# Designed miniproteins, single chains, continued (3): the designs that were tried, part 35

Each design is a single chain, and the fold is of that chain. pLDDT is the mean over its residues in the fold that is shown.

## One batch from the design tools (miniprotein)

Design m9276
Fold by ESMFold2-Fast:
Structure m9276 (fold): chain A 67 residues (1-67)
Amino acid sequence: DLAETLKAIAAELGIALSDAQARGLATAIESGALDNETAAAVAGRGLGLPPEDAVALYRAYVERHGP
């Protein structure tokens, strides 16, 4: 599922991502609330993930899987 995909990308990038953070980001992407880098930074901040890490995860996800 998308949360597992995000955890795999995070592991590859060396980003610490909890199960709760992965589920939160996956839900935001699936609902269309997270569809750009600014939204990724905001969502990351809300989940306790550094904005730079949330943006890096979103970029890698888009490059591999599309938005």
Scores: mean pLDDT 83

Design m9277
Fold by ESMFold2-Fast:
Structure m9277 (fold): chain A 59 residues (1-59)
Amino acid sequence: MKELEELKRKGEENFEKYKEAVKKGEITDEEQELAKQGKQLYAEYERLKRELEEREREE
């Protein structure tokens, strides 16, 4: 459970930073890289969450 919450937080933080950079009208390559990694972390979070739900619903 803790890992899920941490992955979600990291993904949201990276996305929020990217969003703020877009708002300012200047996006560095580093910001884009971070956004990509945040996306990956969020995708992994969704995958783990689904796996956990399926496990609990096992029977």
Scores: mean pLDDT 70

Design m9278
Fold by ESMFold2-Fast:
Structure m9278 (fold): chain A 61 residues (1-61)
Amino acid sequence: SSMSKEARKLIEEARRLAEEGRLEEALLKVQEASSLAYEAGDKETLQEADRVLRELIRRME
């Protein structure tokens, strides 16, 4: 679905931002991705977003 495609793009954007050290912006992108993946019923993308979210939280602590 278009929501699944958008969620995957947001995860890619979050990863790029994280590589640049822009962790707060990366966090916002992955949260948007999670919302879209949930609405789309895309469990695989939702799980991927959750992995990225947990990684970002660990880096911010």
Scores: mean pLDDT 87

Design m9279
Fold by ESMFold2-Fast:
Structure m9279 (fold): chain A 89 residues (1-89)
Amino acid sequence: SHMEEADKRAKELLLEASRALDQGDYEKAIKYLEEAIKLVETEELSKETAAVLHLHVATALTVERQNNGPEEVIKALERLLDAVARKEA
């Protein structure tokens, strides 16, 4: 279904963003996070996928804050977390 495709794409975008963050490629990470934000805002996600994204994004945000990561990355993670939280409401 269209929702299953959105679920898969959202998880893929977050995985790619996480890989870019691990490599210190902040420009690439921000691009993937921005794509994930747009997808979450425009598409319906399953409740299960929204919960998984919430956990992973919240964890990534905590790690980046603890490591004094770039402000642009932290802001993108905060916006993605907000977008996912709205889908759970």
Scores: mean pLDDT 87

Design m9280
Fold by ESMFold2-Fast:
Structure m9280 (fold): chain A 75 residues (1-75)
Amino acid sequence: SEKEILEMERREKEVQEANDRFEKLKAQVRSENPTAPDEEIEVEALRMLGQQVEEDRKRKEEEATRAAESARLNA
């Protein structure tokens, strides 16, 4: 259950950060495409958000895994 708690905390943080990034991405896409319909802005913002969240998640997981491996080898 400790693992589940850590997962939930990570998800909550990801959701909060994703919501913030989504708002910023929507604003950015809209400013670059002021005549685009909301649907297109949302689709592009979601794709960009999904990519950013995926990259951040993968990077953190790989860094954590690598740090753990280094700690084990140097312990």
Scores: mean pLDDT 79

Design m9281
Fold by ESMFold2-Fast:
Order: structure tokens, then sequence, then C-alpha cells
Structure m9281 (fold): chain A 94 residues (1-94)
């Protein structure tokens, strides 16, 4: 599977913002379908992602430690969402 790589930092950030917002939406929907401790964990992740995304939107082209930390938080959450989707598929097939 070959996807075209973004040609500029602007295109990369645009795609990154879209992926981050989709991850937030996925976790919000998952939180609505769960309860107790699992719901609290998902709501906490949503809050962390929203805060990180706001930091990035304020200074998207900065190379500051704050921006690097925000990118790290969002990237880790997107990877977790991907893993959750894969586990969900496996549970329906097995």
Amino acid sequence: VRAPLPKTDEEFLELFFQQAEEAIAYLQEKAKKTSGEEQKKLEEKVKQLQEALEILKANPYDQSPEINEAVSIITKAMLEVYKLKEEEKKKKEE
C-alpha cells in the first residue's frame, strides 16, 4: 500500500491535525459506549489530546520543547487508537 508523502511541513501539519481530531472523536465515542474506570481513562486521554492539539494550533511551525511534547502526546494517542481498532476487529472475528 503506497500513500503519497506530504511534500511540505504545511501539508504534514494539515494531515496531522485531521488525524488528531479523528482520534479525539473515536475516543469520545468509545467513552460514551463504556462506563466506570475505562470511561474515565478515555475521557482523560481526550482531555490530554485536546490540550496538546491547542498547543500545536497556537505555534504549528515552532521547534520548541512544548510543541515537540504536544506532537509526542498526539502521536502516541493515534497509535493507541489504531491498536484499539485492530483489537476490536479481532474480537469480532475470533
Scores: mean pLDDT 73

Design m9282
Fold by ESMFold2-Fast:
Structure m9282 (fold): chain A 71 residues (1-71)
Amino acid sequence: AEKKAEELVKEAEKLADQGIEYLAEGNNEKAAELFREAAKKYREAAELSGSETLKGEAEALEKVAEAVEEE
């Protein structure tokens, strides 16, 4: 479970980084999509590991995606 959670975190980090790149380019729709996908990966990792920190990361990214869509 731990190793799979680590892989999900790495995937989430990559998706979040891509979201930041699209946000910098002004593509808010694509950035929001990537942040939501990253949040899903963090939630899966949190469920596997029982990590409250990873759950918090997922919730934060969901809020960022909502804010980005409003801009």
Scores: mean pLDDT 82

Design m9283
Fold by ESMFold2-Fast:
Structure m9283 (fold): chain A 69 residues (1-69)
Amino acid sequence: DAEARRRELAELVTRSLLEAVGDDPEYQRKARELAERAAEAVVNGDIETAQKLADEMRRLVEEARRRRA
């Protein structure tokens, strides 16, 4: 079931990103959106999109850390 697999991946990625971005509601919302899109790309076999979304997630974490510093 592709939908169940997508949901599982989105949940796992979301948990990791929420820990990394901290308590800012805007960054938490962006983290959830990126996790959903990344899970969808992985399930659809869109490796190029999945890689780009991984890069966006890395940038989001860096931005959130810079905001806290």
Scores: mean pLDDT 80

Design m9284
Fold by ESMFold2-Fast:
Parts: sequence; C-alpha cells; structure tokens
Structure m9284 (fold): chain A 74 residues (1-74)
Amino acid sequence: AEELIEKAREKVEEAVKYLKAGDYEKAFELGKEAKELGLEAMKAGGDAARATGVALAGLGVQVEAGLKLGIPPE
C-alpha cells in the first residue's frame, strides 16, 4: 500500500504543476493516474490510504472540470 501512496503522491504533485501551467492534457493524464493509484491504495489500506485517496479524487475532479470546459457544445 505504501508504494501506491508514494506514487500517487508524486503524480498529484506533478499534476498540480501542470495544472498551474495550464497544461490540461498532461494534468489530466497525471491526475487520472494519481486517482487510480489512490483508489488502489484505498482498497489495499485503511484510513491513511483513504485520506490520500480523497485528496487525489479532489484533484482529479478539478482536472476533469478543466477538460469538460474544453469540450465543444455540439
């Protein structure tokens, strides 16, 4: 579980960096990876992993919102 938490944490930091730069594509990719790793950590671990997963989910939602904004209205 610790390995997943550590990797997820790194992905979160990277995603935040790209999100601040306005690189939504890269931020989305990293946020997606972080979210998946956080979800896996939550499954494997307890409260500590859950706390990390919640933070990662929040970041993922922000990235997703940015992506939605870029989608044409039809």
Scores: mean pLDDT 65

Design m9285
Fold by ESMFold2-Fast:
Structure m9285 (fold): chain A 68 residues (1-68)
Amino acid sequence: SEGEEHLRKALEYIEKGELEKAKEELEKAIQDVPEFSPYLRQAIAYIEEGKPEKAKELVEEVLEALKK
């Protein structure tokens, strides 16, 4: 799905330290999978708080949920 693609790109950008691009991809994912918007907004908040590893963990959990 487009949501899964945006989440995978967000993870790649987090790992590269490209946090603004990671947030853009998370915003796009919210549009595609609005049912996960509270979790994805929390991931954006973690990035803004300087906690990109927590954001990564949360995005990975959302990706796992989407595969079921």
Scores: mean pLDDT 86

Design m9286
Fold by ESMFold2-Fast:
Structure m9286 (fold): chain A 55 residues (1-55)
Amino acid sequence: KEDEILQKIAEALDAGDLLTAKALKLVEYAGLSQREAAEKLGVSQATVRRALKRA
């Protein structure tokens, strides 16, 4: 399952989707809430939610 998260992060980075990669790391890997991830990324919670939904 960790390999799946790392693979999705790698694919997002390769595609230039830095927001999705960072959101995956903070929420799925680090276990933070979407709100906490949004605060760390300096974006809205809706933006984080959309990034995670695309992953």
Scores: mean pLDDT 77

Design m9288
Fold by ESMFold2-Fast:
Formats: C-alpha cells, structure tokens, sequence
Structure m9288 (fold): chain A 63 residues (1-63)
C-alpha cells in the first residue's frame, strides 16, 4: 500500500518521496489518521514545520 511505502521511505531517509506516497494514501482513504501523521513527519524532515503541525492536528482528530 502507499501507506506502507511512505513508512518505508521515511525509514530510508527519503522524506520527499515519502511525502508523495502519503499523499497517495490520503487520496485513497482521507480518513486514514496514520497517513496524515506520516505526511506531518515527512514535512517536518523537510523543514516545513507549520504545515506539519496542521497535519499532525488533523491526524489526532481522526483517531
């Protein structure tokens, strides 16, 4: 799945590719809290902290 791909890419230190994978996972299931959380982590590693905070909050709301 795109979610598993995103997680693997984060472990490999590839946050830009992980970001794209998590975006695809969200497109398939917009209620997947884990995918929104992964998007936030990828954004933090890219230095996009304000965007990351918004998606972490969304992930919490979907739990």
Amino acid sequence: SHLDEGKRLLLEGRPEEALRAFEEAIAEDPNNAEAWGGLGVALERLGRHEEAARYHELSRQLR
Scores: mean pLDDT 85

Design m9289
Fold by ESMFold2-Fast:
Structure m9289 (fold): chain A 77 residues (1-77)
Amino acid sequence: MKYSITDPESVVKAIEILEKAGPLDTSDEVIQAAAAFIGLSVALATGADVGPEIIDKLLESKSPAARELGERLRAVA
């Protein structure tokens, strides 16, 4: 499964996978999800343009981490 910082559904799935994985999960799925989350966090820190579609999907997520990231992105957009 591919996780991209430009695909809002992939970003939300990545965050949800990380929240469900627990501290011992080192599967490729969790590693890919972690990479996507780090990529999005770096984009936020460097002021890269994160489209409103990604923000909307993050805010619609039931994940607290996803919603917090969505609110932070909305504040800088």
Scores: mean pLDDT 63

Design m9290
Fold by ESMFold2-Fast:
Structure m9290 (fold): chain A 79 residues (1-79)
Amino acid sequence: SVEDDRRALELVGQASQLSKQGDQAKKQGDYQTASQLYQQASQLLREAARLYPQGRDALQGGADDLDQKSKQAQQQAKQ
């Protein structure tokens, strides 16, 4: 529906904001916070994919990229 499409766009916007906050945390050496922010952004993209099936592959791809960034940041946090 148009309402689900709009909600998906809002979730994508929120995910983008969290991803940028994660990038900022990583730049400051706060890898634990970066990992958590990337994971939250990934979850929002997966929710958007449920609401917007036509964009599912692209949104899940973005979520997978964020999961990878989260895992990399988590590895840095353990060093």
Scores: mean pLDDT 90

Design m9291
Fold by ESMFold2-Fast:
Structure m9291 (fold): chain A 90 residues (1-90)
Amino acid sequence: MEEAKKYIEKAQEYVDKLREGDTSAVEEAIEYLKKAAEIILKEEKDEEVREQLRYHTELLIEALKAYAEKDEEKLAAIQAEHAARLAALA
């Protein structure tokens, strides 16, 4: 779990760099997010929770790529999909 936290912190550092205009940081942000998700998925035994984590991780990766590409239409579509999924779970 400490290793997963370290990868999440690293992912956040690269997301912050991306927000500051360093689009090269997107690959590193995605890689650390994948590493953190892999560790958490190995510890999680609930299949529904694992499915939600996989879904949200994929959606976040797509959002980061769209943000780095400045694809406003794709980013808006991803945000709408995320909102619809959260509403369906309520």
Scores: mean pLDDT 76

Design m9292
Fold by ESMFold2-Fast:
Structure m9292 (fold): chain A 98 residues (1-98)
Amino acid sequence: MEEELLGEQLEAMVRMVYGVLKSALAKAPPEEQPELVREGARLLEKVVENAERLVPEYAPRVARLAAEQLRRLAETLPPEAKEVALEEARRFEELARA
Protein backbone atom coordinates (compact mmCIF):
# COMPACT_ATOMS: atom_id res chain seq x y z
CA MET A 1 0.00 0.00 0.00
CA GLU A 2 2.62 2.57 1.08
CA GLU A 3 5.06 0.60 -1.13
CA GLU A 4 2.56 0.94 -4.03
CA LEU A 5 2.47 4.74 -3.57
CA LEU A 6 6.27 4.91 -3.46
CA GLY A 7 6.46 2.70 -6.58
CA GLU A 8 4.06 5.05 -8.39
CA GLN A 9 6.19 8.04 -7.30
CA LEU A 10 9.35 6.42 -8.71
CA GLU A 11 7.56 5.66 -12.00
CA ALA A 12 6.49 9.34 -12.09
CA MET A 13 10.16 10.31 -11.62
CA VAL A 14 11.11 8.15 -14.64
CA ARG A 15 8.47 9.93 -16.76
CA MET A 16 9.67 13.32 -15.49
CA VAL A 17 13.29 12.52 -16.47
CA TYR A 18 12.02 11.46 -19.93
CA GLY A 19 10.13 14.77 -20.35
CA VAL A 20 13.12 16.89 -19.27
CA LEU A 21 15.52 14.89 -21.48
CA LYS A 22 13.19 15.09 -24.51
CA SER A 23 12.96 18.89 -24.10
CA ALA A 24 16.75 19.25 -23.70
CA LEU A 25 17.40 17.08 -26.80
CA ALA A 26 14.98 19.18 -28.90
CA LYS A 27 17.14 22.27 -28.19
CA ALA A 28 20.56 20.58 -28.43
CA PRO A 29 22.72 20.28 -31.57
CA PRO A 30 23.18 16.66 -32.81
CA GLU A 31 26.80 16.47 -31.55
CA GLU A 32 25.67 17.11 -27.93
CA GLN A 33 22.72 14.67 -27.97
CA PRO A 34 24.67 11.41 -27.23
CA GLU A 35 26.04 12.88 -23.97
CA LEU A 36 22.60 14.23 -22.97
CA VAL A 37 21.18 10.70 -23.44
CA ARG A 38 23.98 9.32 -21.20
CA GLU A 39 23.18 11.97 -18.55
CA GLY A 40 19.49 11.04 -18.70
CA ALA A 41 20.38 7.34 -18.37
CA ARG A 42 22.49 8.14 -15.26
CA LEU A 43 19.48 9.91 -13.68
CA LEU A 44 17.24 6.93 -14.54
CA GLU A 45 19.83 4.57 -13.01
CA LYS A 46 19.62 6.59 -9.77
CA VAL A 47 15.81 6.19 -9.74
CA VAL A 48 16.19 2.39 -10.24
CA GLU A 49 18.82 2.24 -7.43
CA ASN A 50 16.38 4.05 -5.11
CA ALA A 51 13.65 1.56 -6.11
CA GLU A 52 15.96 -1.40 -5.34
CA ARG A 53 16.70 0.07 -1.89
CA LEU A 54 13.20 1.31 -0.94
CA VAL A 55 10.73 -0.95 -2.84
CA PRO A 56 12.65 -3.95 -4.28
CA GLU A 57 9.37 -5.53 -5.50
CA TYR A 58 8.85 -2.53 -7.85
CA ALA A 59 12.47 -2.16 -9.01
CA PRO A 60 12.00 -4.42 -12.12
CA ARG A 61 8.91 -2.38 -13.12
CA VAL A 62 10.79 0.93 -12.70
CA ALA A 63 13.75 -0.42 -14.75
CA ARG A 64 11.37 -1.70 -17.46
CA LEU A 65 9.68 1.72 -17.67
CA ALA A 66 13.12 3.40 -18.00
CA ALA A 67 13.98 1.02 -20.88
CA GLU A 68 10.62 1.75 -22.59
CA GLN A 69 11.16 5.52 -22.31
CA LEU A 70 14.70 5.26 -23.75
CA ARG A 71 13.42 3.13 -26.68
CA ARG A 72 10.66 5.69 -27.33
CA LEU A 73 13.25 8.50 -27.21
CA ALA A 74 15.49 6.61 -29.70
CA GLU A 75 12.71 6.83 -32.35
CA THR A 76 13.18 10.64 -32.53
CA LEU A 77 17.00 10.79 -32.40
CA PRO A 78 19.74 10.96 -35.08
CA PRO A 79 21.81 7.74 -35.53
CA GLU A 80 24.62 8.39 -33.00
CA ALA A 81 22.29 9.44 -30.15
CA LYS A 82 19.82 6.67 -31.14
CA GLU A 83 22.54 4.02 -30.69
CA VAL A 84 23.33 5.35 -27.18
CA ALA A 85 19.62 5.37 -26.23
CA LEU A 86 19.13 1.78 -27.48
CA GLU A 87 22.28 0.58 -25.67
CA GLU A 88 21.10 2.14 -22.39
CA ALA A 89 17.59 0.69 -22.95
CA ARG A 90 19.10 -2.83 -23.27
CA ARG A 91 21.02 -2.31 -20.01
CA PHE A 92 17.80 -1.36 -18.18
CA GLU A 93 15.96 -4.33 -19.79
CA GLU A 94 18.67 -6.65 -18.42
CA LEU A 95 18.34 -5.02 -14.98
CA ALA A 96 14.54 -5.55 -15.11
CA ARG A 97 15.09 -9.30 -15.74
CA ALA A 98 17.55 -9.71 -12.84
Scores: mean pLDDT 86

Design m9293
Fold by ESMFold2-Fast:
Structure m9293 (fold): chain A 59 residues (1-59)
Amino acid sequence: MMEEVEELIRRLAEELGLSPQAVADLIETARRFGWTPEEVERMFRVAATTAAPSRAAAA
């Protein structure tokens, strides 16, 4: 149910380096346009995998 969505948000936030709030906002927008949770997760996964192998920025 909704519990899994919260866990997904946390995971994606960590991988993308975004706040959980930003990820939640994106997911809500996708749901409004009739996007499936699977499609949203797939997009984030592709973005994370395609991104640079390692980027350190502690600013």
Scores: mean pLDDT 67

Design m9294
Fold by ESMFold2-Fast:
Structure m9294 (fold): chain A 59 residues (1-59)
Amino acid sequence: SKEKQVAFLQTKKKLLEMAYEVEIELLEKQGAPQSEIEKVRKEMEERLAELDAQIAELE
């Protein structure tokens, strides 16, 4: 079950990365300030780090 939970979290991480990539692309297309784009990138890194921590706890 832990192995399956790790696989699920890894899949969730990939989907989350894709969602943030779309959000960043839209902000860039709209000419958003670099500081706003960097805030979204930081939020992405924090969310991904949370998932990585959950994976590490299971391994």
Scores: mean pLDDT 86

Design m9295
Fold by ESMFold2-Fast:
Structure m9295 (fold): chain A 63 residues (1-63)
Amino acid sequence: MKKLLIIVAPNRELAEEKHLELLEKIGEEYEILYGTLSREEAEKLAKEFEKKLGFEVEVLYIG
């Protein structure tokens, strides 16, 4: 099963740029979500996905 990576960035442009970069490098191993979420919102989503979908979840903070 693929791991889930959540990208948290201060703006949408930076988040989208990093998402495209990581899709090319690790898209076979990770499902990737991105957004301008707060750290608290990202951690909450990570817990929900781990419980409901059984994904191993990582959060990447940019900026």
Scores: mean pLDDT 74

Design m9296
Fold by ESMFold2-Fast:
Structure m9296 (fold): chain A 89 residues (1-89)
Amino acid sequence: SKEEAEELVAKGEEAEKAGDYEEAVRHYLEAARLYFELKDYEKAGEAYLKALEVARKLVEKTGDKSVLEEVIKEAEEFLLKVIEESPLK
């Protein structure tokens, strides 16, 4: 539901404020996936951007790119699906 997706974004923001970047990424990705299922592509994109921003912070903190690479891959798949569902031509 929309309410569930909004709760996941809030949990992501709480985890980010606590410095729990891996948990924040997980919640933002869950929210993005749910918004995509609801066909709210704008909010899905916003949630993916939040996940990317936090994953980048995780790389700065740890030097580990694995989470960032996972988020990039999923965000790219999302963009391709949006283009397929809503072609510009």
Scores: mean pLDDT 83

Design m9297
Fold by ESMFold2-Fast:
Structure m9297 (fold): chain A 55 residues (1-55)
Amino acid sequence: MSPEELGRKSAEGLRKIADALKREHLREAAERVEELARQGGSEEEIRKVLDEAGL
């Protein structure tokens, strides 16, 4: 999976979880991951954001 595809799918998953569990920090992480994926962020950068969100 490309870093861009990983970022998009991770953001989609986090958004769904945040919505279901009402966890705002996961929604913020999803937005950040999606922005990184759109702007050509690396897999490492995406993982760092997920780690900072506790994932």
Scores: mean pLDDT 71

Design m9298
Fold by ESMFold2-Fast:
Structure m9298 (fold): chain A 61 residues (1-61)
Amino acid sequence: GVADEEKALANAEKGLAVAEATGDRTIALAGLHDLRELLKTIKDPELRARAEELVERLEAL
């Protein structure tokens, strides 16, 4: 449900923050994989936009 998707996005945001702070590409790649899988199931357009922004930021690392 939406609450589970919000929790997954919050976890992805934490992973992005760690990857940006440490430069750890393994953390960044794991976050990208999880976000891409999540994007296949998200129907909410606001949550999709948030997930897509996180993907772009992780791909920039």
Scores: mean pLDDT 79

Design m9299
Fold by ESMFold2-Fast:
Structure m9299 (fold): chain A 62 residues (1-62)
Amino acid sequence: HHMEEQRRRMARETARRIVEKLLKGGASPEAAEVNATVALKRMGFPVEEARRIAREAVQELL
């Protein structure tokens, strides 16, 4: 349980960083979500999980 939560926490922190930087730079929420999703996929997360984490990060920063 704790190890899986640690992995997901790192993913959330990475997604938030990407989304925050892109939104501050004037990117759309959709573009920020796509970029965060791609980054998480490169980190080894399944596409569905990556997309949901990225979407959550966008929602939290709006």
Scores: mean pLDDT 82

Design m9300
Fold by ESMFold2-Fast:
Structure m9300 (fold): chain A 72 residues (1-72)
Amino acid sequence: VTVAQIEEVVAPLGLRVVSAQGRDVFLEGDTSPEMLQAVEEALRAAGIPVNAVDVAGDLIRVTLAPGHRVTA
């Protein structure tokens, strides 16, 4: 999974990729429960294997499924 693929999915939701490392991607924007659900649904619909979507401080943390990694 590439950062560009994730950006293509989340940018229309008003979210921005701040950082990505290993299995984790951090998104800046609305951290409401509704947005977390929308992010998870949009990423899975795009074929991106998501394990979890949660709040990490003021950011949304997307954790990819085991065996998957974010690449540049």
Scores: mean pLDDT 84

Design m9301
Fold by ESMFold2-Fast:
Structure m9301 (fold): chain A 56 residues (1-56)
Amino acid sequence: SSEEKKLQEEIEELLKKIEEIKEKAKERGYFTEEEEKEMQKLMEEISRLEQKLLAL
C-alpha cells in the first residue's frame, strides 16, 4: 500500500542518518555524547515506524 511505502521510505531516511553518524564517528575513532543521544533517538523512531508497518 501507499502507507507501507511511505513508512519504508521514512525508515530508510532514518537509517541513512544513522550511517552518516557512524561514518563521522569512524573518522574520529569515537562517538560523541551528542551523537550517542541522536543515535538512540533515531533508533527509537525507527522502532516506532516498524511497529506501524507491522500493524498495516
Scores: mean pLDDT 86

Design m9302
Fold by ESMFold2-Fast:
Structure m9302 (fold): chain A 71 residues (1-71)
Amino acid sequence: STQKTLDLLTEEVKKKVSENEPTPENIAKIVADAKAKHQVSTASPEESEAAGLKVTQAVNEGVKEYEEKKK
């Protein structure tokens, strides 16, 4: 299902971002690699927008976890 694939994608993005220095280059590579591995199919523009927001949230959460570990 789209939701399960999106959950796997966002979990991998968050984990990888939290484990690597969150430079724009690293984030872009992590997101691209995760998207290639977990292809999300959306049936509507609304679903596509929601999926994009969840990926952005996963990146932000991963960055926050990285910064907390650095302290």
Scores: mean pLDDT 79

Design m9303
Fold by ESMFold2-Fast:
Formats: sequence, structure tokens, C-alpha cells
Structure m9303 (fold): chain A 57 residues (1-57)
Amino acid sequence: SHEAELVARIAERDALERLGLSREEARAFGQKIADAVAAGDLEGARAIGRELVARKA
């Protein structure tokens, strides 16, 4: 739980900066990932990240 949350927050910060998201978009994206990680849905968290990267690419 704690480790997964930490990994998600680090990945969120790195991905958000590299994707050039607005602060509002960054917060919303981070919250979705944090919610998925808190629920134990690591695959869901990964899917959210992939969707956003695909949309920005």
C-alpha cells in the first residue's frame, strides 16, 4: 500500500511534467491514479497513465 502509493506519486510527477499538463489537469490525473492505487487496482492505474500518454502523443 505505502510503497504502491509512493511509486504512483513519483510516476505521476515525472509523467505530468514530461506531458506538459496544466496544474488542474495534473491534479485530476494524479487523483485518479492515487484512487486506483488506494483501491489496490494497479492495472487500472497503469491504464489511466497509458490513456493519457496516448492522447498527448
Scores: mean pLDDT 68

Design m9304
Fold by ESMFold2-Fast:
Structure m9304 (fold): chain A 56 residues (1-56)
Amino acid sequence: SVKEALELAAKAGQAYAKGDLKTALELAREVKRISESDPEMVAQAEAAIAYLEKEL
């Protein structure tokens, strides 16, 4: 659901802010998975995943 995706995105942002890139990446991947029917959310999650993968 949109609510679950937003909650996971918020947690991913918190993990990133704390320097926990691995947790942020896992949460971003989960946002993409549950948001598969929402192309805007998928695109945002894919951008975050690509950025985090380059930092790891």
Scores: mean pLDDT 81

Design m9305
Fold by ESMFold2-Fast:
Structure m9305 (fold): chain A 60 residues (1-60)
Amino acid sequence: MLTPEERRVLALIAQGLSQREIGERLGVSPSTVSRHVRRIKRKLGAKNDKEAFKKAGELA
């Protein structure tokens, strides 16, 4: 299950925002955003961002 933070990060990425832009919006570093993306991919069992977004679309 995704945390509320991970869901926010995923939604912003799905909107086409870069990790830098997401970091600015959430008030965190791009490295923190990168860690959230990695955790999201692991929780969804996805090998890449494309697969993670497809799986998230099925869950939404």
Scores: mean pLDDT 73

Design m9306
Fold by ESMFold2-Fast:
Structure m9306 (fold): chain A 77 residues (1-77)
Amino acid sequence: SMSEQLSQIIGLTLRAIGAVIDAELTGDYEKAIKELEEIIKELEELLKVAPEELKEFAKKQIEKIKKMLEELKKKKE
């Protein structure tokens, strides 16, 4: 259902934000990088089956999370 798919996209986006916050608090950037890479894969799988209206939203979330991932990689020693 569209509602279920929307909830999954939002949930994955919130998990990505949480992983970034945890990395800033713990310094474990490697763990956060792995979590964000997995979240991106899950969002890309949802994108394949999402209706057109949710595809644009999902693409924007993927882009946002990819930018977060790039910043985490820069902070990794």
Scores: mean pLDDT 86

Design m9307
Fold by ESMFold2-Fast:
Structure m9307 (fold): chain A 64 residues (1-64)
Amino acid sequence: MKEIQEKIREIEDEALDLAPSLSPEELRELTKRRLSEIPGVDEETAERRAEEVVRAAELQRALA
């Protein structure tokens, strides 16, 4: 199970790096798609985490 958490973190980090060049909608869709490709990650988890990434990107943009 640790391997799944590591993959989730990696994808979330990559998504945040791309956030400045993507719209919030594009970022959400890309992140959800990538997370859904991980075995053991269900659609609800992928959707929730993608939304958290979008929120984090919006917060970073507001603070920058």
Scores: mean pLDDT 79

Design m9308
Fold by ESMFold2-Fast:
Formats: sequence, C-alpha cells, structure tokens
Structure m9308 (fold): chain A 94 residues (1-94)
Amino acid sequence: AASEDTAEGDLVVGGVPLRVVIRLRTADGVTTVTVEVRDAAGELLGRATATAPAADLVAVARALHDAVLRALLQAAERLGVPAEAARAAVRLPG
C-alpha cells in the first residue's frame, strides 16, 4: 500500500498570513511532494509538485524545499508581494 503523510502550517509572507499544506505520498520507491498555499479565505494561491527517490532523503528534502519555494513564489506573484519575501520564508536556519 502507498504511504501518505500530510503537514499543515501557517506562514507570513510580505505581511500576508498564508496556510501551507504539504502532502508526501510514497509509492513504488518514489516520493511525490505536493504543496498548496492558500489565503485565510481558503483561496488557492500557489501549488507545486516535485518527486524524488524515496530512499534518497537528501533528494526528498530538496524536492520538498523546491516545491514549497515554487508554491510560495506563485502566491507572492498573485498577492503582488516581492519574490524575496517568499524566498525569506523558506530560508533554512544555519
């Protein structure tokens, strides 16, 4: 059977509160990451999907980061917020 995990979080991008939903589905050795970004009213502002080999945790982490960034960049464009605000929201600590 396929494995599926969902995580939700709230982010502020350029002063705008956004809801981020991340779904990870693993089937046949492939992890698919789907990220949806919505506003407080539930309107879809951005969506991105990426895939990586499930056994390669570094590749999965990179796919997750890429999908989150792409979905947030779409949301920033729709909101008229600078792209740098979206990039800052996904910047890894370190």
Scores: mean pLDDT 81

Design m9309
Fold by ESMFold2-Fast:
Structure m9309 (fold): chain A 80 residues (1-80)
Amino acid sequence: MEEDFVEGLKAYNEGKYEEAIELLKPLAEEGDAEAQLYLGKAYYELGKYEEAVEWYEKALEEDPNNVEAKENLEKAKAKL
C-alpha cells in the first residue's frame, strides 16, 4: 500500500499523470486521503477539472483540515 502510494507520487512528480492516476486510484477508492489529494492533482494537471474537484472533496471528507486539498479544490472550481 505505501509502496503503491510512493510509486504514484513518483509518477506524478515525473509528469506521468495517467500512470499516477492508475497507481493512486485504487488507494483513493479505499479512502486514503493522501492518495485522493494526489489523484485530484493528477486530474487537474490533465485538465480534468470536474474529476479533480470530486477527489479533492473526498480528500476533505477524510481530512477536513487539509489546507492543500482546500486550496486545490478552490483552484479547480475556478477552472469550471
Scores: mean pLDDT 85

Design m9310
Fold by ESMFold2-Fast:
Structure m9310 (fold): chain A 66 residues (1-66)
Amino acid sequence: SSEELRKEGEEEIVKAIEAIAQGDLGTAREHLAKARELAEQLKEQGDYESAEKLFASVEALEAQLA
């Protein structure tokens, strides 16, 4: 469960980066929102380290879109 959430979060980050590279900021924001939701689920399952890493990636990419 935690492993699946981590993998899904990483996939959403990759998709956000690809969307940014294509200039599709709307799609990038949607993938970052999904990654944020997955990070919250990781926290609920007690995987705080993976959640923090995923949140940090989301925040860094969101800063690029501001």
Scores: mean pLDDT 87

Design m9311
Fold by ESMFold2-Fast:
Structure m9311 (fold): chain A 70 residues (1-70)
Amino acid sequence: EKVREEIIKVLGEEQAKINQEIVDLLLPALLETNEMVLERAKKKNGDPELIARIEAEIERLREELEKLKE
């Protein structure tokens, strides 16, 4: 019982580390992609709700990038 719980916990911690490293590597590309989408949406007089959601995502990604610098 405890051995199984320990294995699941260790695998979960390793997977979380791998996922974090992937996110850290992809964060600059995700930010650039969202900024491009936002620029195109604004040029096309796109849906204001969609524009607001993209702006919120860009802000979230910028906050995550700043955390990586610390």
Scores: mean pLDDT 72

Design m9312
Fold by ESMFold2-Fast:
Structure m9312 (fold): chain A 69 residues (1-69)
Amino acid sequence: SDAESRERAREAILEVRPDMSEEEAEKIAEGVVTLLNEGFSEEQIVQFLVKEGGLSREDAERVVRAAKG
């Protein structure tokens, strides 16, 4: 479900960015789920996380993997 994907993404974001607020992590997680549902490639979602989340490429790939289950 979208809620489960968003929760997994939020948890993964906070694991790699423990300095990030829960509110900001939730916002970014919602963006990840939206992009997945709209059919964006994993590479495009990784670029979103690098740009908007301030994540490294490696950490962004972990977040995408978590969101997908």
Scores: mean pLDDT 86

Design m9313
Fold by ESMFold2-Fast:
Structure m9313 (fold): chain A 108 residues (1-108)
Amino acid sequence: MSNQMEQLQEEIEKALNRIRDDVAEWFAQRYGIDLETARKILDAESVAEMLKILAEAVPGEPLTDEQLERVAKALGISPEELRRIVEEAGVSVTADQLLDAYLAKLVK
């Protein structure tokens, strides 16, 4: 029976590593950045840190209030909470960058 629990733990770890690698590859392709930079984004402690790394690699234009509200609705959070994340990051990000970073953090 111990062998089944060890196998399940290994399968979970492998699945999490595959998801992480798949998301890193997706970010690299999506933004035209290298895989090393994409992995640094995923390894960031917060969405705000992810946005800082992403904006440094791929400078974006500031999103409009309408775009921010649309992203917040898509993520199921308040526009106020999303605005706080963007302000904490202190960088100009696009709606796509903000959505992608937040969704990636949920997978981690």
Scores: mean pLDDT 77

Design m9314
Fold by ESMFold2-Fast:
Structure m9314 (fold): chain A 57 residues (1-57)
Amino acid sequence: MERRIASLETAANINEVGAETSEKLAEERPEYRETFLEGAERNRRAAEENRRRAEEL
């Protein structure tokens, strides 16, 4: 039980960091801004899904 919750929380944290990194890259590379922001949005959604699943366990 606890191991599953910890894994989902870790996955959520990894996705959050991925989103932050993509958002920074969008600022540093305006030419690819839209691509990086799409990546950030997907990572944020994945983080929310993993966090919700952890709350249900």
Scores: mean pLDDT 80

